# Designed miniproteins, single chains, continued (2), part 13

Each design is a single chain, and the fold is of that chain. pLDDT is the mean over its residues in the fold that is shown.

## One batch from the design tools (miniprotein)

Design m4451
Fold by ESMFold2-Fast:
Structure m4451 (fold): chain A 73 residues (1-73)
Amino acid sequence: SEMLERAVAAAGALVAAGLLSGEQAGLAVIGIMNGKSPEEITKETGVPLRVAEALVRVAKGELSVAEAVASVR
C-alpha cells in the first residue's frame, strides 16, 4: 500500500529527527491506516496535533517526508 509506505517513511524520519518516539510512530501509523483524523490520533496516542496532521498529509501524498519534518521543527 502506497499510503502505508508513505506513513512508515514519514514516521521513521520523525523518529530519526527526535520528534517522535518509536512507540508514538507505530501507533500513529496504525491510526492513519484505520482512517483516523489527526485529532483522533492525537487523542489516542499523545502525538502532538501538528505532527499527526503532517503524518496524515504525507500518507495522502499531499506533503513530502522532508516537508513534514521541516513543518514540525
Scores: mean pLDDT 88

Design m4452
Fold by ESMFold2-Fast:
Structure m4452 (fold): chain A 73 residues (1-73)
Amino acid sequence: MRREELVREATRLAKEAARAEAAGDREKAEELAREAERLVEEALRLAKTEEEREEVVRGAQAGVAEAAALYAA
């Protein structure tokens, strides 16, 4: 899986985690959030330049913000 694919998958899992938390499924939310974190760590391991590292961090932050916004009522 490429770095960009890892960040996209992490964002998907973060959104699923936020949905699970909103539904009251805390254990599932924590499990999905942990998987998302692992994918971001793997993407950072694949980053070879500062620019690539910044792209991963930016993507991960945007994903978390997007997930939070979906369930901020």
Scores: mean pLDDT 79

Design m4453
Fold by ESMFold2-Fast:
Structure m4453 (fold): chain A 94 residues (1-94)
Amino acid sequence: SEIDKLLEEIKKELEKAKNAKTVEELEKHLSRIMGLVGKLLSKLPEEEAEKMEREIMGELARISTAARNKDEAAKAAAIERLEELVEKAAKMAK
């Protein structure tokens, strides 16, 4: 399904973000995740999409902040929470 394909592409970009060695490489993957998440959230009812967008944007910001601070544990934790939010959004979109 389109939703399963979007989820797979987001998870692939999350793995690349986790393994990114520079902030520039990380931001490239976070930008791609943001675009894919927008497509996924377009499949949800408006109220649920707005709530999920706020939570996902929060985790994207935490990933960026952790990377700039060289906090690998905080970065990994935020990526894990973002993956859980994306999986939840995908279930709601079906």
Scores: mean pLDDT 88

Design m4454
Fold by ESMFold2-Fast:
Structure m4454 (fold): chain A 66 residues (1-66)
Amino acid sequence: MTDENIKELVKKGQISFKDTQDAIKQGKKNGKPEEGIEEATKKTIETSQQQSQIGRDYSRQLAAQR
């Protein structure tokens, strides 16, 4: 059963999207929107790496059961 892994992937995606928007808004408040974009990009890369790791762990579990 991998419902927990699927829910975690979806939740991380939603959090990443919100964090990206918040970073852009903070950059605008500071008068430096470029800094907000850089922070948002960094968080997006980190989230993508975490989601990729969860996917790999799931694939390994499936292979082990076969």
Scores: mean pLDDT 66

Design m4455
Fold by ESMFold2-Fast:
Structure m4455 (fold): chain A 61 residues (1-61)
Amino acid sequence: GAMRRTVRVEGGKVLVEVEGDDPEASRAYAEAMREALEAGKSDSEANALGHRAAEEELRRR
């Protein structure tokens, strides 16, 4: 299934929550997306970086 993503900004911090079938891949997605958004990247670029990080985590296995 598709990953569910929730993004919120509080006190200058970007908080990203991702739900998916693999918790470590979901965490990698959330971390990459948060880092990209904090760096001022677009939502589409942040999502692409998140997908890449999740795929890389899954390839490790």
Scores: mean pLDDT 74

Design m4456
Fold by ESMFold2-Fast:
Structure m4456 (fold): chain A 55 residues (1-55)
Amino acid sequence: MLSPEQRRTLEALLEAIREGLRAAGLSDEQIEAFLREVEPTVRRLIAAGELEVEP
């Protein structure tokens, strides 16, 4: 279970990825499919403390 802070980090990272892909010209369908595939990995890395971002 992610802490509220880890959940916020997850949401921020997924949103940044979504914005980047949209800027690169991907469709909303392609963006959501990509996020669906990577979210479990990003969530796992955050939960394990392996993925740290600048505060």
Scores: mean pLDDT 76

Design m4457
Fold by ESMFold2-Fast:
Structure m4457 (fold): chain A 77 residues (1-77)
Amino acid sequence: MAMEEKARELKERGEEAFKQGKYEEAAELYIKAAELLKPINPLEAAEALFKAGRAYELLGDHERAEELFKEAEELAS
C-alpha cells in the first residue's frame, strides 16, 4: 500500500518531467517506481521500465534503453 502510493507519486513526477523534456530525470523517476513495484506488481514495474527506456532513447542512450526494455520483457513474461 505505502510502496504502491510512493510508486504512483514517482510515476506522476516522471510523467511531468517527461512532458517538460527532462528525459534523464523522468527515466530516473520511472526506474525508482519500478524498483518499488517489482516485488508487488511486476507488470506495473515492467510498464515503468518501458517508459524509462523510451526516455533514454530520446536522450540517445540506446544501450541503456535496450537494457531497460529487456528487463521489462523479462518481468512481463
Scores: mean pLDDT 85

Design m4458
Fold by ESMFold2-Fast:
Structure m4458 (fold): chain A 116 residues (1-116)
Amino acid sequence: AEEAAKKAGEAAEKARQAALEAGKSGGSPVAVSAAGINAAGASAGAAIAGKAEFGKTGEESAYNGALKNPEKGSKEAAKGAKGAYDSIVTGGGGEKGKKAGEEAKKAGEEAEKAGK
């Protein structure tokens, strides 16, 4: 449980950073960035549910946002990750866009595992 939460936090942060980089490089910046940030925030919510290791891997801002509504955060991560994945795989954004989509997908999967 705790390792799943840690992986969810790591995946959420990677998805967020990858979405920001894809946005800077081109592609569909609004869709990529918004979905990545939503995936990060909600995945942090799932991570908090099994929390002990998460604080070592997640950003404070995403962590605090999820703390306010952990259950809602977890659901939003899964939703955001799906949106980012679809946008990147079918929409473009080059190499960085594909990475953002994969990291967002992983964040949603780890969030669902941690929320179980």
Scores: mean pLDDT 53

Design m4459
Fold by ESMFold2-Fast:
Structure m4459 (fold): chain A 62 residues (1-62)
Amino acid sequence: HMDELVERANRLDEEFRRAVKEGAPQEEIDRLFDELVETYAEILKQAVDEAIKRSKELEKKR
């Protein structure tokens, strides 16, 4: 689940860097950047949700 998001972020980051280096159309660069930002936002949300869940589990296991 989380691993899939990280893999997607890594792929988008590589594609974005290549697009910038090779002078791809601005529309393509903007699209890749937007997808990358969305993916990182989802990763952060999942990490926060998981941290909260782990905290609650620790409280229940005495």
Scores: mean pLDDT 79

Design m4460
Fold by ESMFold2-Fast:
Structure m4460 (fold): chain A 61 residues (1-61)
Amino acid sequence: STAELIDQALALGEEGQKAAKAGDLDTAIRLYEEAARLFEQAGAPRLAAEARKKIEELRKS
């Protein structure tokens, strides 16, 4: 369901933030990429864009 996709994407975003804080940028980027994909599948393009923005910030680090 759409709600389950959003919940799963949010959980991946939390794990991505945790990985980023630990300095594991590669893992954080992969987690945010999967979160963005699930947000797109859920029809939440603004949330997907926010996840992709996190990826761009991490790539600059």
Scores: mean pLDDT 87

Design m4461
Fold by ESMFold2-Fast:
Structure m4461 (fold): chain A 68 residues (1-68)
Amino acid sequence: MLEEIEKEYQELLEILEKDTERLREEAPKVLPPEIVEPFVEDIAESMRAMIDSIKKLEIENLEKKLKE
């Protein structure tokens, strides 16, 4: 069901947003300020790309099942 995939995608995006904000708050405690933002951005971008890839694979898998 496409609606289930969309719901999971939105939930993962919300988790990523929360985790990214928390990482921005915690990272300055252990990392130099000049490294914090690029570090957080790199992790957030990688996680977002993974979430997007999962959604794409789930949609492709669903479409293959519905065609036959």
Scores: mean pLDDT 79

Design m4462
Fold by ESMFold2-Fast:
Structure m4462 (fold): chain A 51 residues (1-51)
Amino acid sequence: MEKIEEAIRLLMTGEYTVEEIAKKVGYDSVEEFEAEFQRLVGFPPEALRRR
């Protein structure tokens, strides 16, 4: 699966923070992950989880 698809799945489980998901799917920067997620999905990952 694409990194962002895996990130969406992990967010929906509710078991991981956005920071943990970014690291798990191979991003070194949470900010870079959030920017790419927003561009591809249309909303930030925090919208699926509380910060």
Scores: mean pLDDT 74

Design m4463
Fold by ESMFold2-Fast:
Structure m4463 (fold): chain A 78 residues (1-78)
Amino acid sequence: SPLEEAIRTVEKALELARSGAHPTVVAVGFDEALRLAKEAGAPKEVIDNLEKAIQAARRGDVETAARYAEKALELLKS
């Protein structure tokens, strides 16, 4: 389902962030997760947190990006 795909994509991007992947790679992962979350009809709070995760990753702040993505993941699983 689109929701399960969104969840898996956020989890994969978080794994990349935690393993020290380049911020650009992490940002691409979160951007794909955002696309899938929108397709799944995710609530505004999920979309907002994923957008903030992408912006943080783009400025090289992978730790802040991961925190926003973790919040989005919690909301997707609720």
Scores: mean pLDDT 89

Design m4464
Fold by ESMFold2-Fast:
Structure m4464 (fold): chain A 60 residues (1-60)
Amino acid sequence: MSEKELLERLLIHEIGKENFEKIKSNLDKSREERIEIIKELIPSLTDRQAEGIIEVLESL
């Protein structure tokens, strides 16, 4: 399995496929708006964790 496929599968496992697809559909928005969307979908995450999710998605 490629590193990108592994990261994608791990992220989907952590946040769920529905949340993953919803976040991915908003990648054209500002980084601040993307963080807000992630925190709205998963309120338990910190800003730092939301930034990490964006970084992984941008690397895919």
Scores: mean pLDDT 76

Design m4465
Fold by ESMFold2-Fast:
Structure m4465 (fold): chain A 67 residues (1-67)
Amino acid sequence: GEKEKLLEELKKLAEEYLELLSDDPVRRAVAEHELKRLLEEAKSQDVEGIKKLIEHLKKAIERLKSL
């Protein structure tokens, strides 16, 4: 359904975020733990809640890419 598609999108964004940290293994490990918690929280959210998490993670990725 819609929720499952949004959870997959969020997971792909989390993987993209971690890939951008591939040259800093310590920072990547910290981010990996934070993103695991975010993905688990997302499973309890409705469609609107997951969309907000996707928006937040997209903004975080854009900030990393602007470096």
Scores: mean pLDDT 83

Design m4466
Fold by ESMFold2-Fast:
Structure m4466 (fold): chain A 70 residues (1-70)
Amino acid sequence: RQKALEESRKKWKEADSEELRKKKEEILEEERKKLKELGFSDEDIEKLLEAIEKGDYEKAKKIVEEELKR
C-alpha cells in the first residue's frame, strides 16, 4: 500500500502533473452525470461547475438551493 503511493507520487512528478489534470477532467465529467441524475438542468450544471472552478462557492450553493426548491 505505502510503496504504491510513493511510486504514484514519483510518476506524478515525472509527468509534470499531466495525469492529475486528466483525472480532474474525469471527475468533472462524473459530477456532470451526477447532477443530471439529481434533476439539474444542463444550463445550471454548467453554471455550477464554472462557479466551482472559479472558487465561487457562494454562487454554487445558491444554484443548488434554487434547484432544491423545485
Scores: mean pLDDT 67

Design m4467
Fold by ESMFold2-Fast:
Structure m4467 (fold): chain A 68 residues (1-68)
Amino acid sequence: SPLEEAERIVEETLEKVRELLEKGEYEEAQKVVDEAILRIGELTDPESANRLIGELFERVQEIYKEVK
């Protein structure tokens, strides 16, 4: 389903962001977050999209705090 695909995008984006930040690829990490937000918004209803984008943003902030 589109909702399940959007949830998968959140998880894959988080793993990709962690890898890129560990490599010092900060601009590429931001690009994958931006792309994920757009894809989530296109795949599912506004309520689900807002929830998943909020979760993605929160969890990305946590990775940014921990990865150097």
Scores: mean pLDDT 84

Design m4468
Fold by ESMFold2-Fast:
Structure m4468 (fold): chain A 72 residues (1-72)
Amino acid sequence: SKEELKKELLRKIGEVLRLIGEIFDLERELAAAKAAGDDARAAELEARIAELEERRKELLEEIKRLSEELDK
């Protein structure tokens, strides 16, 4: 039903917002690591950020599909 699709959409939006917050925190840590010259920590943080950005991308694609289904 459209109601079930709307609930799923809201859940995924909530997950995206949480990922955005986590990425923001990691980007702040990355800036600090780079300022300190900690190349090893910077590389670790960049890898973690990349993983979360890919997860966010997947969720945004799912949100788009759910939004398109709701417009039918």
Scores: mean pLDDT 88

Design m4469
Fold by ESMFold2-Fast:
Structure m4469 (fold): chain A 58 residues (1-58)
Amino acid sequence: MEELREKAKELGLTDEQIEAAESLVRGLGVDIDTALEIAKAYFEEKDVTKALKILSKS
């Protein structure tokens, strides 16, 4: 998960948001880039609908 943490920090995600992205990878088996897109949509953009659409496609 070091790769995910490094990419997430580059995107400006907080430690809490990084933990959420890690949970998506470990719990749901989504890839790192998809998990980061979901986290960004949910936390940065506040767009729950967009986050759910990305998740449903993965």
Scores: mean pLDDT 78

Design m4470
Fold by ESMFold2-Fast:
Structure m4470 (fold): chain A 60 residues (1-60)
Amino acid sequence: MKFPLYKATESYEAKNEGELTIKKGDILEVRDIVDEKHLAAVNLKTGEFGLVPKSVLEEI
């Protein structure tokens, strides 16, 4: 794949504007590294794009 895949290790509910809500086990396509704590990603299950805390994702 063109972009790295990450798996949600836990469920996360969006707390800030531009964040993604994800469910444990969702596969995300990471598009960019925004800062030391956040990735910009697409949830492949829902098609939604947004920011996700790096701490709730694991690279696969």
Scores: mean pLDDT 81

Design m4471
Fold by ESMFold2-Fast:
Structure m4471 (fold): chain A 64 residues (1-64)
Amino acid sequence: SATREELLRLIGEILRIIGEIWDLQQQLRDNPDLSAAQRAAIQAQIAALQAQRDALMAQMRSLP
């Protein structure tokens, strides 16, 4: 069904975003030589991905 396919698509996107957040968090932990500007950019990217994840989770909850 279209709902089943949409659910699987959303799950796939959510998992991808979770992986990207994890990779960026690892970069912040593993790179002590990052400049303040580079750290701020990575933190902003994490925040944007978290917002996308939360929006997709909300969309998934709204499915019939």
Scores: mean pLDDT 88

Design m4473
Fold by ESMFold2-Fast:
Formats: sequence, structure tokens, C-alpha cells
Structure m4473 (fold): chain A 60 residues (1-60)
Amino acid sequence: SMEEKLKAKGEVIANLYRIALEAEAWLRGQPLDAALQARIDSLVKEILENTEKKIEELKK
């Protein structure tokens, strides 16, 4: 369904952002500590929640 496709796209985008942020931290010599991981997790959660909201909007 379209909903399943949009959810899958949201998950791919979330994963790509996680990889990019972790890679950027490594390239800049920043520690991948608990604070950075929590920030990445919060951003990933936000992307997934916004994806779900967008899917719900398309049902109307």
C-alpha cells in the first residue's frame, strides 16, 4: 500500500541521517558518546513520528 511505502521511505531516511551524523562526528574527531547518541536517537524518532503524521494526513 501507499502507507507501507511511505513508512519504508521514512525508515530509510531515518537510517541515512543516523549514518551521516555518526560519520560526520567521526570525521570531525567528535566522541560518539551517550549525549551524541541520544541526540541522534531523538532526531531519528522525530523523523519517524513526522513520517507517521504525514501518512495520517494523506488518509484525509
Scores: mean pLDDT 80

Design m4474
Fold by ESMFold2-Fast:
Structure m4474 (fold): chain A 68 residues (1-68)
Amino acid sequence: LSEAQLYEAEAALYTMRGTVYKLMGDEKEAYYYYGKSYEYLSKSYEIRGDKEKAKEYREKAEEYYKKA
């Protein structure tokens, strides 16, 4: 696995974890893990040279962290 692929896998796992907390009614924990997911997607795109997508996902991560 490349580093970018590892970051994508981590992002997917964080999304799943966030969804579990959302279903349990724990909105703050869900937002935290959704933020983590977007942070790792941003890192993946940065490594792949997609600066525009990296910035977009970083901004999404910050939005979710503010709600956590």
Scores: mean pLDDT 86

Design m4475
Fold by ESMFold2-Fast:
Structure m4475 (fold): chain A 44 residues (1-44)
Amino acid sequence: DDRELVEKEIERRREALAKAPTVSPELQRRFDRIEKLAREGAKK
């Protein structure tokens, strides 16, 4: 199931960014949008 791969990839990217000093609200909104698009893309 492609969705499982997408979820793991998103989680990994979040962890990498969590190491950054500060996460802005704008960046958080962008993450939500990227996740939505990725999940939609895995739906085939």
Scores: mean pLDDT 69

Design m4476
Fold by ESMFold2-Fast:
Structure m4476 (fold): chain A 79 residues (1-79)
Amino acid sequence: MEELKKKADELVQEADRLASEGAVLSETDPQRAADLFREAARKYREAAELYEQSGFTDKAKQLRDAAERMEALADELAA
């Protein structure tokens, strides 16, 4: 359980970083921003699965919602 939570925490930190970088680039490089948001979405989903396995169901739901937001932003920028 502890190792799964540690990995999930690391994935969230990386996803948050990618999402922030994507937000900064969204107006100047929308294609790169879209790629960053999609990578963030993947990491949020991976973290959500690990949190759910660790018994953190509410946190897992929040991260799945975050992943959906990231994908929506990426799709908007890639349109």
Scores: mean pLDDT 86

Design m4477
Fold by ESMFold2-Fast:
Structure m4477 (fold): chain A 65 residues (1-65)
Amino acid sequence: DDKLIEIAAQVLIEEARRRNDEKLLAAAEEALRSKDWVHLLQVYSTLSEEAQEEVVKKIEEQLRS
């Protein structure tokens, strides 16, 4: 589902901007452009467990909107 990938990638982009993490930002933007679930999951897996939980909560919030 393209919408789910777009939302997840956008949440990762916002997280990267908040952290000033240029590598994470570039990886998240590439995942958004490619719309590749495997690439998106690889980016997500580089985050700490706490950051992964925060990202999932934000994605769920956006999906309910």
Scores: mean pLDDT 79

Design m4478
Fold by ESMFold2-Fast:
Structure m4478 (fold): chain A 71 residues (1-71)
Amino acid sequence: MAEELREEAERLFREAVEAAAAGDAERALELAERAFELLIEALRAAGASEEEIEEVRRAAEALLARARAQL
């Protein structure tokens, strides 16, 4: 269900914030990446178009690449 996938993604984002606060940038990025994957699955489950899903995926990957470049 889309709501459960979103809830799991939110949990992973909270863990990513905790990892970042602890100075674990690599773990924070890994958790954020997984959270974005679950958000994409939630969008698909909610009936989003493939075009919308691809747009969100590209935006998420661009944000993650920018974050990695700052390490």
Scores: mean pLDDT 78

Design m4479
Fold by ESMFold2-Fast:
Structure m4479 (fold): chain A 72 residues (1-72)
Amino acid sequence: MKKIEEEIEKLKKKLEEDPNNIDTLLKLASLYYRLGDYDKAIELLEEVLKLDPNNSSVKMILDNLKHEKSIY
């Protein structure tokens, strides 16, 4: 989808300006999940946990995505 891909490109530029922006990382992970790119979504969520290791919500989402990947 062109709209999702355009949003990803904008968020990637945001990350180039601020690589540690948790909101941008979470938005990118959400968009990759919607595209079915679980590997990219997992990578981005792991980066969020690296910056905020006590984020239980992100940890739960990451665990769910790793399970989704393993059942395919």
Scores: mean pLDDT 77

Design m4480
Fold by ESMFold2-Fast:
Structure m4480 (fold): chain A 62 residues (1-62)
Amino acid sequence: SMMEEEAIAEVYRRMAAGDFEGAARLIKERKIDKEKLLERARADGPASEERVRKVIELAEKL
């Protein structure tokens, strides 16, 4: 959905700003589809996928 796409964009914006805890919190609060996050990261490359995977793991520990 458009709202989920906006939330995914905000997760990436927070990560770019170095706010990994804020990114992880947003994933948890909005119940963002982790597979959609990973799909976007895979398009950017393996290093991006690894970073997003770690942020998802952080969200799961909150």
Scores: mean pLDDT 82

Design m4482
Fold by ESMFold2-Fast:
Structure m4482 (fold): chain A 59 residues (1-59)
Amino acid sequence: VEELKKLYEELEKRVKDNGGVILTESAARLAKEAYEGAKKGGPQEAVKLVQDRIDAIAA
């Protein structure tokens, strides 16, 4: 849960650093998927979704 918060903060920083244009859609989709994952599988699924998206953006 603290991990999930840190991952969201990292994603938010990447969106801001890149002018918020190309990462905005990824951030919105990630938030939706994380919310759905948390509802069904709990916080661990949300953490995985956020981490995977951050890694993809960094690549």
Scores: mean pLDDT 62

Design m4484
Fold by ESMFold2-Fast:
Structure m4484 (fold): chain A 90 residues (1-90)
Amino acid sequence: SAAEAAALAEGARSLIGGARLLTQKGRQSSLEESVEINEKAEQSIQGGREMVDRLTGLDPALGAELRAELDRVAEEVRRVGEELLKEYEE
């Protein structure tokens, strides 16, 4: 339904935006705090991915647009996580 598609789009945008803000906050935090913040950002990306996959079945054009945005933010979260892992685990 249009209402379901709208709810999924809003949820996906919220999670994508949340992941971006968490990644930014992590860069301003201690190393230990940054690891925990990055884990939360990864969880937001996972939830956003599930919402975008469902949205694509209802509205393929909007789903594709939000998937592109999600993949961009997910790649940033992944890179930050890799950098933190190298620094933290030594």
Scores: mean pLDDT 85

Design m4485
Fold by ESMFold2-Fast:
Structure m4485 (fold): chain A 74 residues (1-74)
Amino acid sequence: SAEQVARLRAWVDALDLDPETLSEVRAIANYALEVAEAGGDPAGVLRNASKAYEQAGREDVAKALRDMADAVEA
């Protein structure tokens, strides 16, 4: 939806992370946008990515992705 796209864009624009982490998170956010435009579940994409980063010990990224998934779902 337009609201989900707007929220995701605002979240990406507000990110202040190191260049490597920012590149990875931006790629995930862009994929979530493509899924949203195709009528899929962007929150599911973000939640799955959050779980993967949590398992990798990257809790800051996992939290950011989870918070964004919650915002997109609301």
Scores: mean pLDDT 76

Design m4486
Fold by ESMFold2-Fast:
Structure m4486 (fold): chain A 54 residues (1-54)
Amino acid sequence: MRYMKLGHNVLLPIPEGADVKEGEKITDELEKRLGITIPDQFRGKYVEEVIDLP
């Protein structure tokens, strides 16, 4: 399963079929596209990495 890392120890799951890239800006549009809640503290920051976990 894929996760986007927003900060140290902060991982949010990426829904199947959704496209998220490392270095992508965290915006309201990204939150709507993914259908998930992103903590406001990361708004305007960037996705640090995308990780695939077993």
Scores: mean pLDDT 78

Design m4488
Fold by ESMFold2-Fast:
Structure m4488 (fold): chain A 70 residues (1-70)
Amino acid sequence: MKKEEQELLEEMRRLVEEYRRAVAAGDWDRAQELMDRLMELVLKMLRYGSPEAVDEANKLMLDVLDLDQA
């Protein structure tokens, strides 16, 4: 995996962690800002990432969606 892809995945993991904390705290404005930023990185990964990196990004997004659906 390229360094740029690893950096994007690491940033996405950090944003997922921050998003989970914002949701747990009931800070919906912060959660929305973090989700918007996370979606920007997802779109960048889809444009420039390898299939392997995109698969990892999809797994992270599924974990976030599962948290928010219930």
Scores: mean pLDDT 76

Design m4489
Fold by ESMFold2-Fast:
Structure m4489 (fold): chain A 71 residues (1-71)
Amino acid sequence: MGLEQAAHATAEKLGVDPNSIKVEVKDGVVTLSGTVPTQEQKDKIYEAVENGAKRIPEVKEVINNIKVVKP
């Protein structure tokens, strides 16, 4: 599914290690987890996944469980 790639590509563009972001899909629920240095990075990654999920009928919801942690 392209949602993990969307999250990781957006993280890279924002200067975030893609390996710090996890995307889990279970029963139509997409859960984002991991850590980012800023709220803006958290919001941009969520926006990219949410936009991708709108095109996938099997996705029921997207949960943003990414934590903002200062380095």
Scores: mean pLDDT 80

